# Designed miniproteins, single chains, continued (5): the designs that were tried, part 7

Each design is a single chain, and the fold is of that chain. pLDDT is the mean over its residues in the fold that is shown.

## One batch from the design tools (miniprotein)

Design m16211
Fold by ESMFold2-Fast:
Structure m16211 (fold): chain A 70 residues (1-70)
Amino acid sequence: DRDERVRDAVVDALEKQGLTDLAEEFRRLSQTHSLTESLVNTYRKIQELPDEKSQATLDAVNEAVERALG
């Protein structure tokens, strides 16, 4: 389903950025919380990264979400 595609796309985007711990946390949270709550937590964590890494990761995650939503 759409939510599963978004979840998989976000995990893939985070893993491609080398953020394996954040990808695992997102996967764990998305099993027990809404997709929206899991995304909000992930975006907050991305904002705590160094500026260049934060921007690249935000761009990758946003692109992945948009592709998965169609």
Scores: mean pLDDT 82

Design m16212
Fold by ESMFold2-Fast:
Structure m16212 (fold): chain A 100 residues (1-100)
Amino acid sequence: SEEFDLEVDAGVVYIGAAVIKTVAEHSEKDEEFRKLLIEAADIIIQAVDEAMKLPDPEKRREYLEKVRELVQELFNAKSVEDAKKILERAKTLLEEIQKE
């Protein structure tokens, strides 16, 4: 079922963002970096929720794939600059989804 596959994909992305947030909250990393990771993860979680509300399943797939890419980049973020760029992209993506 395409709908079931999409729900599983959304769940995986959601869990990925939640893991990043939890690790950042309990990490000894720089406070600015940790706050940016938490903010980006929260925006990503919101983007998953908003994407799953879209009536067009093709658009849901496209946006979930973009959100998944952001989660992967956030897992690999090593600097404040990396985290800021990902946060801005996450905010832009959320705005695009909300305009659908």
Scores: mean pLDDT 85

Design m16213
Fold by ESMFold2-Fast:
Structure m16213 (fold): chain A 79 residues (1-79)
Amino acid sequence: KPKPNPFKDKIEIPVSGPATVEIYNEEGKLVAKFTIKDENDPLYKDGKIIIPASYLPKGKYRYKVIENGKVVAEGEIEV
């Protein structure tokens, strides 16, 4: 029986275009910031920003997607 890949090794954050993604830890501190200028950015794939899970210590994080100075999306990620 084929099994799907059961583990996550990357964080995928959906975006609609050029955006800044800010990642905050459980204490509310900014731990990472990614600015995507256009769809040619190496972290941009299929409408998503792809961040290797190894970039972050184990824990729960909150992300914000900022376009034109406005928060357009936010969510939670767990590593």
Scores: mean pLDDT 70

Design m16214
Fold by ESMFold2-Fast:
Structure m16214 (fold): chain A 89 residues (1-89)
Amino acid sequence: MKEVEEKIEKAQAEIDRLGAELEQHPDDPERVREVMERARNVAKELAEIAKKGTPEQQKKAQELIDRAYSLIGDAEVKAREAERKLAEQ
C-alpha cells in the first residue's frame, strides 16, 4: 500500500519536472523528444501500478497517466513547430 502511494508520488514529481523541462526548452527538438519518451515511460509504470492498487489508487494513477499523455501531446505539437522553424531557416 505505502509502496504504491510512494510510486504514484514519484511519478507525479517526474511529470511535473518534465513539464518544466518542456517549458524551458520548447524549441529544442531533441529535448522535446526526450520529454515525450520519459513521459511515455512514466505512463507505462503508472499502468503497472494501477493493476496492483486499490480502486482509489487506480483512479490517482489514471489521472497521472492522463496528465502524462497530455504532456506528450503538448510536446508533439512543440516538436512539430520546432522542426518546421528549423526547416524554414
Scores: mean pLDDT 79

Design m16215
Fold by ESMFold2-Fast:
Structure m16215 (fold): chain A 79 residues (1-79)
Amino acid sequence: KEKILQLSSEEERELLLKSETLSDEEVEEEIEKIKEELEKESFERLSKTLPPEVAEAAAYTAASIIKIGMEFEIELFKK
């Protein structure tokens, strides 16, 4: 468990620690909030160098991959 925490970002680490005390529904809500923030942040960053449609697709893809990664890390952390 501690090795996963060492490899995670500060936000991921905080979420992993909270996941031990939160319900599955609450964990899902926190993951979705992080995904939405990451998608928005990635879009703002990428739209400076890429066409808007490409930046939107890239931001969505990146945020979706990170969401899947966080869900996987929480599963490994809990079990």
Scores: mean pLDDT 71

Design m16216
Fold by ESMFold2-Fast:
Structure m16216 (fold): chain A 58 residues (1-58)
Amino acid sequence: SSMTEEAARAGIEAKNNKGGAAASIAGESGDRQMAERAREAALKGDSKAATEAATQGV
């Protein structure tokens, strides 16, 4: 598919992975603030992650 289509998928994946990463961070360090921060970034960075994937390839 085109980079734009792949970027859209990457954005969705990044959002899901960020949520999972937040849980892992909380579990590993017990740092709730870090987990919440990562989760908020995922929610805001949904479209931003897709845009970065399209331009930077990740």
Scores: mean pLDDT 52

Design m16217
Fold by ESMFold2-Fast:
Structure m16217 (fold): chain A 59 residues (1-59)
Amino acid sequence: MLYPVKLSDGSKVTDAELQEVAREHGGYYARIDKVNNQAIVHVPFEKASEVAEAIKERF
């Protein structure tokens, strides 16, 4: 499942940092969507909330 996660205004997070956090929490892939100031994460449906919260807590 693709899941959008809002980033803080002015976040300087990189795709590599997002990918690392996503993988630590059972996600497959993550990337920055700079146009919408969000991360897009590819995760199992059951892991979507866990990965989203981990990203929000770090960035």
Scores: mean pLDDT 77

Design m16218
Fold by ESMFold2-Fast:
Structure m16218 (fold): chain A 100 residues (1-100)
Amino acid sequence: SMKELEEMMRELDEIEEEIIRLELEAEELNKKKAPVEEIRKVAERMEELVRRARELVEEMIEKFPDAVKEITLALTRLIAMESGVLLIKRMIKRREEEEK
């Protein structure tokens, strides 16, 4: 039970680290005026990772409802990850509008 929760938190850590890496990659691509399609591929990968993070958090809530501290931390981190994706999507929209 507790070991399973720890393994889920570890997977969430790995997802968060990859999302942070991808956010930086998207920002660098934007600064270099790389094709918007390259930034879209990064955003798609981030969305896939956020979906996995959401599934993990939902599973934590269902299996370990009494782990209030861990669940609260996981939810806070999920919101931050989702916000990161939205920022990159706004960057893409801005780039597309500038190309018209």
Scores: mean pLDDT 88

Design m16219
Fold by ESMFold2-Fast:
Structure m16219 (fold): chain A 81 residues (1-81)
Amino acid sequence: SARDEARALFDEYLELVRPVVSEEELAEARRLFEAWLAGASEEETRHLAQGLRSLNELLRSMSPEEQRLMFGILVQELRRA
């Protein structure tokens, strides 16, 4: 399902950023993601999954500083939605 795909991609994302963020930040991001996902439509979930796939690809070429900045942007977007 789109939700299962989004969860798998988000789990991959959290593993990729683990070296640059704290365990508390990872736990908060997971809580925000699950709250966002609970209220999201199938279309919104599919769109997020596509975005996460692209982000995970780009993240491997980013510096630690860029990875941390992108983490902050993603967390802020999850809070907004």
Scores: mean pLDDT 86

Design m16220
Fold by ESMFold2-Fast:
Structure m16220 (fold): chain A 61 residues (1-61)
Amino acid sequence: PFAPTLTLEEFMERVRAFLTAHGHEEEAEALVAQIRAETDEKRLLALVMEAMDLVDALRAS
């Protein structure tokens, strides 16, 4: 696809796979569970950004 849009589910699966590969399996499962349970849009956005920041920090290592 020229401009693929990730669904929230696809985003969560990619984050979980990345964190698990880097030894953060428990943290990945907790984060995915929090995102799935979250009904507040502001909190959901904060959790997504937290996941992105964690992935970026691990990539920088």
Scores: mean pLDDT 74

Design m16221
Fold by ESMFold2-Fast:
Structure m16221 (fold): chain A 98 residues (1-98)
Amino acid sequence: SKEEREKLLNKGLEAYQSGKYDEALKYFVEAAKVEPRPVQIILPVVRVSGELTGKLGDDDILVAAALLVYHEEDKIFPSDEDIEKIRKRAEELKKKVG
């Protein structure tokens, strides 16, 4: 549910603010798996998976980045501009995690 997603997202944000980046990534990935999934989370994984590397894998970092961008925007579309925002956030997360 949306409520379950928000709880997991908030736990991830708390871990992120505490410098626990690996723990934060795990919570963001779990939040993104909560049904129903926003299409904005799914499409970036399909389009740019395989270009990133990290401790939990390329897809996990990209999913976390998509969820954070989705959370920070009132509404995003699967446009090239929004994909670039997600890609840039994923690169930032990769530097924090490994």
Scores: mean pLDDT 68

Design m16222
Fold by ESMFold2-Fast:
Structure m16222 (fold): chain A 62 residues (1-62)
Amino acid sequence: KRDELLQEAVKAVNEGLKAGDPEKTAEKLYEIAKQARDEGLDDLARGLENAARIFRGEPPEG
């Protein structure tokens, strides 16, 4: 499941860059992060949440 969610996140980033829509990319990353938390993958979820913040032009959280 962890590798599956990571691949889904990579795909979302690539499609978002192609579309030129960082806000929608961030929204998709937050959705995947929620799935990661539901699966107990807190470190992955935190990483995805920070990636989403960066795409929105916000500083990452510690």
Scores: mean pLDDT 77

Design m16223
Fold by ESMFold2-Fast:
Structure m16223 (fold): chain A 61 residues (1-61)
Amino acid sequence: SHMEKLISELNKKIEELRKKLQTENDAVAQKQADEGYKKYVDWLNKVSEEIRAEEEAKKAA
């Protein structure tokens, strides 16, 4: 019936929206992980530069 077709189409749209929301949530989680890793690498680089600066200061003294 026409009503059965409408119900089927609505169920399909609901499922597509659920998939879209899941994909958007996964993208946010990935972005947060990438930013956390970048901050960790930046911190490691800063520590490396501080060690070099300390070694140069000891040579200058």
Scores: mean pLDDT 77

Design m16224
Fold by ESMFold2-Fast:
Structure m16224 (fold): chain A 77 residues (1-77)
Amino acid sequence: MSKEEQEEGKKIYKEIGRDLMLGEDGNGFGKLGPVMPIIPKLEDVKTGKMTQEYAYRSLKPILKGVVSDEELKKIAA
């Protein structure tokens, strides 16, 4: 898989996570019960504590419950 495809996937996942944390219904690192488990995993990816692929596999089931099918398609693309 190309490095560019990996970077695009990372951006989409981070933007979705960021929007859920800091979007219209959130402020700063607000209380986001359904996505609270995402926050540590995104930080671990940022610091290199876990691989992008492992993080994506871990986050995808969580995000599937809180994002639309269209957003999931963007993650897959």
Scores: mean pLDDT 50

Design m16225
Fold by ESMFold2-Fast:
Structure m16225 (fold): chain A 114 residues (1-114)
Amino acid sequence: STGAAEAAAFARIEEWFRELIERGLISEEDAAEVLERANEEARRLAELGVAGEPEEEIERRAERKAEEIVKELAEKHGLEPEVQEELRRLLLEYIRLLTRKHAETLRRRAERAA
């Protein structure tokens, strides 16, 4: 999906990572790893959702993954609590967005097969 709302959300997340890198809080390699891990989790969650997993369970798993990634970055870089909370919030939104995008792709493939 290339919708305007998705493009705006991706731009905000990219700008946020750029600012953290410029401030020396994380590396470019850390940002790339976080985005890859978020995308991998989103693919798994989309597959589970299409397979009939409840939305509440999908949300719970997304939250746990965002917290896991933030904790690892915080321990590695000594991130302050305010930075950790903002990172957790943005990562959760990113995982939600990617999960929705991957689920749309999977549903579209199923419709073409029917």
Scores: mean pLDDT 81

Design m16226
Fold by ESMFold2-Fast:
Structure m16226 (fold): chain A 80 residues (1-80)
Amino acid sequence: MISEEEAQKILEKLEKKFPPSEIKEAIELAVEIIKKNKSKSKEEQRKLILKELAERFPHMSEEELEDIIKLAEYYLKLQE
């Protein structure tokens, strides 16, 4: 799990390239996929998220999509 400081840095980096509404949509989609696939391994969840995010946000790099996944996992852990 990333720290609050790391989450803030990732968010600020993404906000320099993408509108806040798009970042929020990507995070919400990743969260939805994790919630639907709780019975699957984290590796399988990651593969499903990367596939769906790459289809919806083709302009984001793989590193940026992985950053979205990290933010989604961070926000879900805060709700536990």
Scores: mean pLDDT 82

Design m16227
Fold by ESMFold2-Fast:
Structure m16227 (fold): chain A 80 residues (1-80)
Amino acid sequence: SLTPEQLKAIKELAEIVQEGIDKNLPAEEVLERMREVLSKYFTPEEVERIMAAAEKALKETGSIYAAFQAAVDEIRRLAA
């Protein structure tokens, strides 16, 4: 199960991604806002790992939603 901090981080990431989609923000700006949220809950090393997964998904798919899903998957791996 995810920790309370991980659940809170995922909720805040979902809010940022949804706002980015609704406002049609550049993907780079959405990724930067995601990094700011992650930095409140994770170590610099963990943030780098989560963001690397998100950036890879974005490059492969062109989808910010795919980047969000990759970030969530990496957060879950940190919990395991």
Scores: mean pLDDT 87

Design m16228
Fold by ESMFold2-Fast:
Structure m16228 (fold): chain A 73 residues (1-73)
Amino acid sequence: DERELEELRRIAEETMRLVEKGTATVTQLLRGGLAAAAIDPERALELGREAGTKDGYGRMASRVIEGAVDAAK
C-alpha cells in the first residue's frame, strides 16, 4: 500500500532529523530503524549503529533493527 510506504518514509525521515539535531533517543532510533528496515535498509542499519553507541538498550535496539532488515530480504 502506497500510504503505508509514505508513512514509513516520513517516520524514517523524522528520525534522521532528530539524529542531525543530536536529540534522538534509543526509542526513537528503534522506531525509525524499524520503519526504514522495509524501505531503506542502509538507512535502517545506520540508525541501528547510532543506537548501538548509546548503551545496553541501544545495543539491543541495533540487533532488533538488524533482524528486521534481514527479515525484509
Scores: mean pLDDT 83

Design m16229
Fold by ESMFold2-Fast:
Structure m16229 (fold): chain A 66 residues (1-66)
Amino acid sequence: SEAVEAIRKATDAEGRVPVSAAAAAVSTLSDEQRRLAGEALGPAIDAEGRIPADVAIAAVEAAIAA
């Protein structure tokens, strides 16, 4: 999906994405899917405002499948 591709492109050398990039990627999803993805992503945000890319991708895929 375009959201997953956007997350992959925003992934840094350590395998993490900024919260802003994850938010931009999920902006293409429905309101319901964005809410579900946001609930899954929130607890995964580190102290620097980044999320492991594999966690972000899994959350987006789960939201799309729901």
Scores: mean pLDDT 80

Design m16230
Fold by ESMFold2-Fast:
Structure m16230 (fold): chain A 74 residues (1-74)
Amino acid sequence: SSAELEAIYAEALARARALAAELRAQGHSTEEILRAMVEALTAFAREQGLSEEETERVVKGALTETMDALAAAE
């Protein structure tokens, strides 16, 4: 459902932000953070049973929002 997909997106975004903050604190580059987020978010979406199209939407959205926040901070 749309509401369930929205909840999954919110969790994906929270996970992306937490992972990005942790890796940044550990001294990882923006490229390394991006690659780690792609891997983690794709795995999470698959675990939630999302379709290929829904996975792409969730991963792209959460990555874009998190990367924009990182760019604004640096």
Scores: mean pLDDT 84

Design m16231
Fold by ESMFold2-Fast:
Structure m16231 (fold): chain A 100 residues (1-100)
Amino acid sequence: MIKVEIEKELEGKGGGNVVVKAKVSSDEGGKYLVRLRVVNEKTGEIFQDEQEVEVEKGGEKEVEFVLKNLKEGDVYKVVVKAEKPGGGQDEAETKLYVKK
């Protein structure tokens, strides 16, 4: 079984960088592809990124994504999915509020 966790809500400032931290846990271990999808709920603009992470059997790894050029006052949907063939998949979703 695989599990992905991210913070319930993310906050950032307009023009600043926001770091999205995802924790990937796996009972079986192995190499997982971790995909980030960020959607601006107002404009529909999409940002995507991906990283591979090696997780030890029964272990966990933290993966960081850096978001730039976020628009002040907008709300973004953030989805992180981890998957591998035969190893299962999981995803976590949160909202990112860009304030100032």
Scores: mean pLDDT 80

Design m16232
Fold by ESMFold2-Fast:
Structure m16232 (fold): chain A 94 residues (1-94)
Amino acid sequence: AEEELERARKAAEEAPDVVIEEIKAGKASISLEELAEILEEELKKAEEELEKAKKNKDEETVKLIEEAIKTIRKALAKIYELLGKEEKAEEYRK
C-alpha cells in the first residue's frame, strides 16, 4: 500500500501526462483527485526549492525547477478540467 503510493508519486513527478492517460484507461491504482493532491504537494515542494535556488543564485537549477513547475501546473489544469472544476483549472493555467 505505502510502496504503491510512493511509486505513484514518482510516476506523477516524472510523467504526469502518462499517469492521467492511465487513470482514464482504468489502468492506474489512483484517482484523478488523488493525482491532483500528489501534484499539489509536489508543486509546493518545487516552489520551496525554487526560492532556495534563487537565493543561492544557481541559474541552471532555477531554470530546471521553473520548467518542472510549468509542467506540474499544466497537468493540474488538465486534471481539474477533467474533474469539471473550471475555477481550479483556471487557477493553474495562470
Scores: mean pLDDT 78

Design m16233
Fold by ESMFold2-Fast:
Structure m16233 (fold): chain A 60 residues (1-60)
Amino acid sequence: MEIDGSKKVSKEELDAAVQDVFDEMAAAFTGRDVPGVTERGKAMREGIEKRRAEAKARLA
């Protein structure tokens, strides 16, 4: 347990973690046994990074 509370997880970091879980689930259910899975994974990660930047901008 944090005793000073100065180390807090931002909302965008929590949202990113939740989105990562959903991304993994979507890949497991729809991306399973799909050609170019590695390349698709990279594209999805780039999308997540872009969404994180947009979320940070709109929350600021």
Scores: mean pLDDT 60

Design m16234
Fold by ESMFold2-Fast:
Structure m16234 (fold): chain A 71 residues (1-71)
Amino acid sequence: MLTDEQVEKIREIAERIGELIAQTDDPELKERLVRYAQQAAKAILDGDWDKAEELVREAETEAQRHLARKA
C-alpha cells in the first residue's frame, strides 16, 4: 500500500517537474518532462527513492540543456 510519505513525495515530484514544464515553450520537451515525472513516480512506488531523485535531476538537466542549446 502507498504510504503518506510516498504520496507526498509523488506530489512534490509532480510539482517540481510541472514547474519545468510551465517554463518550457517546446512541446517535445514538455512531453519528455511528463515521462520523467511518470518514471520518478514509478520509482517511488517501487521503493527506489534514489532513482526517483536521479530522474528529477535528469529532468532539470534536460530543461537546462535545451535552453542552452536554443541560445
Scores: mean pLDDT 79

Design m16235
Fold by ESMFold2-Fast:
Structure m16235 (fold): chain A 82 residues (1-82)
Amino acid sequence: AASAAQIARAQALAAELTPPGASNLEAAHALLRALVEAGLAPPAPLSDDLEEQGNIIGEAMSRLSSDQALEITNAVIAARNS
């Protein structure tokens, strides 16, 4: 199970790595990097295929509670809107 420390790290990294005004692909890259660095996803290459990135992210997020997934996703949304 994901620890509170891993979720907090994923939130912090998602906020840091997501640029203001990020495209869907840039946001997906930031989210995947945050999940991998927090130990919530296995190491995976970044690709320009949004569907491929989304599948890897979706698998990682499916192992989290709804609240945990929402905390990380909200960090990406907030950073994009900065």
Scores: mean pLDDT 82

Design m16236
Fold by ESMFold2-Fast:
Structure m16236 (fold): chain A 63 residues (1-63)
Amino acid sequence: NAAADAARAGALQGKDAAEAGEGGASWAFHYGGSTAGVNAGRGAKLGKDTEEAAAGAERGAQE
């Protein structure tokens, strides 16, 4: 899934969970549209660090 792959890649550019959430949402939006971006951002908020936020963003973008 291109949006989910983009969400993970964008989130991994972040230095912390908050930056990962922004990156994951932005990249998911670019590849999957507004629903993918919103869901990736919400999934990332469940993470406490960059790696957990990236996993959350990827799962959210798949929804």
Scores: mean pLDDT 79

Design m16237
Fold by ESMFold2-Fast:
Structure m16237 (fold): chain A 55 residues (1-55)
Amino acid sequence: SRAELVKQLQEKVKQMADLSIQMLKSTGSDKEKLQEEIFNLAKEIEELRKQIEEA
């Protein structure tokens, strides 16, 4: 349902916020790893937004 997709979107947005804060405190390879995780999460968020628009 649309409500379930919205809930998943909210959970991923919260996770992205947490990772972004952690990235600000990180350096070198740790920061690079967090940037990749944030990038992948952003793609998942965009896919969920498209699914919500279609629902």
Scores: mean pLDDT 84

Design m16238
Fold by ESMFold2-Fast:
Formats: sequence, structure tokens, C-alpha cells
Structure m16238 (fold): chain A 81 residues (1-81)
Amino acid sequence: SMKERLEKSRKNLEKSFREDIEQQIKVYEELEKRGELSDEEKELLRKMKEAFEQGDLDKAMGYMLKGVLLRAFKRVEELRK
């Protein structure tokens, strides 16, 4: 019973992470189509997609966070000079 509950919780958490990564990939793919991604952001998107396709959720999440932070820093730079 306990092992079944832990496995189910782990699978539910992995599913949530996969959904978050998929959603972020779609957002970045749309930005790429609009020509709004920098070369650095395009490389991070490529690496994030590769990690996700390989099932490496830790790496995919890491690249997603790097991409989000990079975009946030650029926005702050635009606003603060």
C-alpha cells in the first residue's frame, strides 16, 4: 500500500513537471517563430527539447529555468538601463 502510494505520487509529480516543460517549450517555439528569441535562447530551447525527448526531466527543467532567467534579466536591463 505505502509503496503503491509513493509510486503514484512520484508519477503524478513527474507528469506535472513534464506538462510544465511542454508548456514552456510551446511558449518558446512561438517566440522563435516570431523572431523574438536571441541565439542564446534558441540554443537553450534546443537543449531543453533534447533533454525532454531523452526523458531527462532534471536537465530539461534546468534549461527551462536558465531560459526564464535569461529573458527576465534582459527585461530588467531594458527597464533599468
Scores: mean pLDDT 79

Design m16239
Fold by ESMFold2-Fast:
Structure m16239 (fold): chain A 113 residues (1-113)
Amino acid sequence: AAQEEAQQFAEKVLEDLDRRDPGNGSLLPAPRPDLSEDERARALLAQAEEADGIGSIAFGSGNYDLALKQYLRAKALYELLLERFPQASPELLAEARKGLAVVESNIEEILSR
């Protein structure tokens, strides 16, 4: 289902972000231990905002299938951020909650048609 694909996409994004930190091993001389929850959460937020943006363009153009797919991806990314990074900065968490609320409203609008 589209929601399951969205969740798998979000989990893959998180895995890819973890793999983009090659510095967590002794083989690399300078892992920044300041890969804070904020830095990872901000990367997830950026991916969610990208999906939301694509969804909004699709929604505005009447491409509801693409809009729904992208909004479900954005929703999964926002939910993953809030679940995995609850200690992220209040500003980051506020942006994620705001984005989630907007995306959920847009999903409901598409599904009510």
Scores: mean pLDDT 75

Design m16240
Fold by ESMFold2-Fast:
Structure m16240 (fold): chain A 94 residues (1-94)
Amino acid sequence: EIPISTLLNSDDLTPLQNQIKKDLKTVNDKSYNFYKKLLSKENVKTIESELSKKFHKPVTVIAGSVQKFFTNMGAEKAAKTAVNKVIEAAKKLE
């Protein structure tokens, strides 16, 4: 598992993207490809911008968006796993 508290202080979200890719691969390739699109360069920049303002709330908001996206795409279980990891790490940051 990736310690997201360390990740949130880095200039690179690649480790988070890799963990999410790994988690989704156990569901199916279709869900994995849709999740990969969610983590586009634009979305990563948005995450970075929000995290620079508020450490806890932006992470929680992102997690909620991920869960909603995957619920609509039929990959709810994979989304919940990814969201729970993000929320757990956010709690460590206060």
Scores: mean pLDDT 48

Design m16241
Fold by ESMFold2-Fast:
Structure m16241 (fold): chain A 61 residues (1-61)
Amino acid sequence: MLSPEELKERALALVRELVADPGVSRATAQTFRDWLLKEMERYLSPEEVEELRAELEAIIA
């Protein structure tokens, strides 16, 4: 099983790849972020989810 740090790193990498795609709208990226955060709640503490949310918000702008 991945550590919380590894899970956060992979989540950030996935969202960076998504926002790098010129065919992906900000709304689509936000929807994917919301889905990803909901799934990550199963594996991360509430505090870790909030940290990840803040980092993903910064990437999506």
Scores: mean pLDDT 79

Design m16242
Fold by ESMFold2-Fast:
Structure m16242 (fold): chain A 81 residues (1-81)
Amino acid sequence: ATAEVLAALQEDWKNRTSGSYSVDGATGSLTVHGDGRATIEVSSPSEGIRRLKITWTDGTVSLEGEHDVVGDYSVTTDDTP
């Protein structure tokens, strides 16, 4: 599901590689930027997530997100070394 997709993309980010995954109806992609950022986009309509966009920033080990969520669903991701 969404948390599993995000975990896989976070592992790709640690290796500074782009990737895409699909798990139990959730889909996600990671784009690595040359300026020390990565953008993740995830969708899982069955879990109430129409769109979740997260930006990871190198040097601060932090996550910043933009999301559109339906119901009481929430997702947390930690870019901790």
Scores: mean pLDDT 60

Design m16243
Fold by ESMFold2-Fast:
Structure m16243 (fold): chain A 100 residues (1-100)
Amino acid sequence: NNRDLLLQWAELIDLPLDENTINQALQLYNQLKEHPVVSKFPAPLLLVAIAYYIANNQQVDKEQIKDLILRVRGPGVSPNQLEEDIEALQEIFELIDKLL
């Protein structure tokens, strides 16, 4: 269940979410999950990143994206994977802006 997965990971990274943000994140995830760029992410990272973007009023900088990836993947993530995740999440956030 994607809702339970989102709630579990949000709790693990200390991200407070209201019901509106949860519902919007799940809706956006279902719209985006078939997009080619999305296949590069595990579902927990994508779900949490969408919720994080919505919770921050669609305004996140590169440092915030980097911190989020490190919280979900852990400090052992390679520099190349980190940069790839940052670039792909920036593309996904642009797609979210077009849907909202």
Scores: mean pLDDT 83

Design m16244
Fold by ESMFold2-Fast:
Structure m16244 (fold): chain A 56 residues (1-56)
Amino acid sequence: SGAQKQALIDQIVALLRQKGASDKYIAEARKLLSSLDVSDLQDTLTDLQNATLEDK
């Protein structure tokens, strides 16, 4: 479970960095994301991916 959570968190963080998020924002986001389960993390990743496609 830890490996799956870490992979999802890293993907979410990578997208946030692409959107210009600061180091401080990413640090806070990592704390929040680490409190979520795998399902919530997957939903968050999907939402960010969909927003990126729509914001094109």
Scores: mean pLDDT 79

Design m16245
Fold by ESMFold2-Fast:
Structure m16245 (fold): chain A 61 residues (1-61)
Amino acid sequence: SRTERRQRILDGVKSIVDNEGVDSVTQRKLAGRMGVSPSTLSRTLRSMGIHSFQELLEEVL
């Protein structure tokens, strides 16, 4: 579901922030933490109405 995908993204971002700091949150690193390609992450974000990785960071940070 959309809610479950959003939670997995938030958990991934939090994991990177807690271990490496907020400046370390990149599309490639988040995709790696989620076990998907960066392209798959981009498509997932678009399906949720998020048009760029920067928009995701503005929403969650």
Scores: mean pLDDT 80

Design m16246
Fold by ESMFold2-Fast:
Structure m16246 (fold): chain A 87 residues (1-87)
Amino acid sequence: SMIDRQRDDFRRQIDRVMDQASQVYYTSLQNSSDPRMQQIRQRSIQLMNEVSRIWSRMLRGEISVDQATQQIQQIDQQVQQLSQQLS
């Protein structure tokens, strides 16, 4: 029950971070000729790839849910910083 809740909470965190990173990516496409937007776009892709890797490693049992959660929280902070650069 508690482990199931931790996994559900973690899945919701993954989905939220991926949605935010995806939104940053698509917003950056509106000014595709701006070098800053190109850099933001490339970084958002890298962060989305890292989220997918962390999720896969957690599912394979290579890292714990707690370790994966800590890593996702670090990525969430980086996604929020990129989002602020778009405003």
Scores: mean pLDDT 85

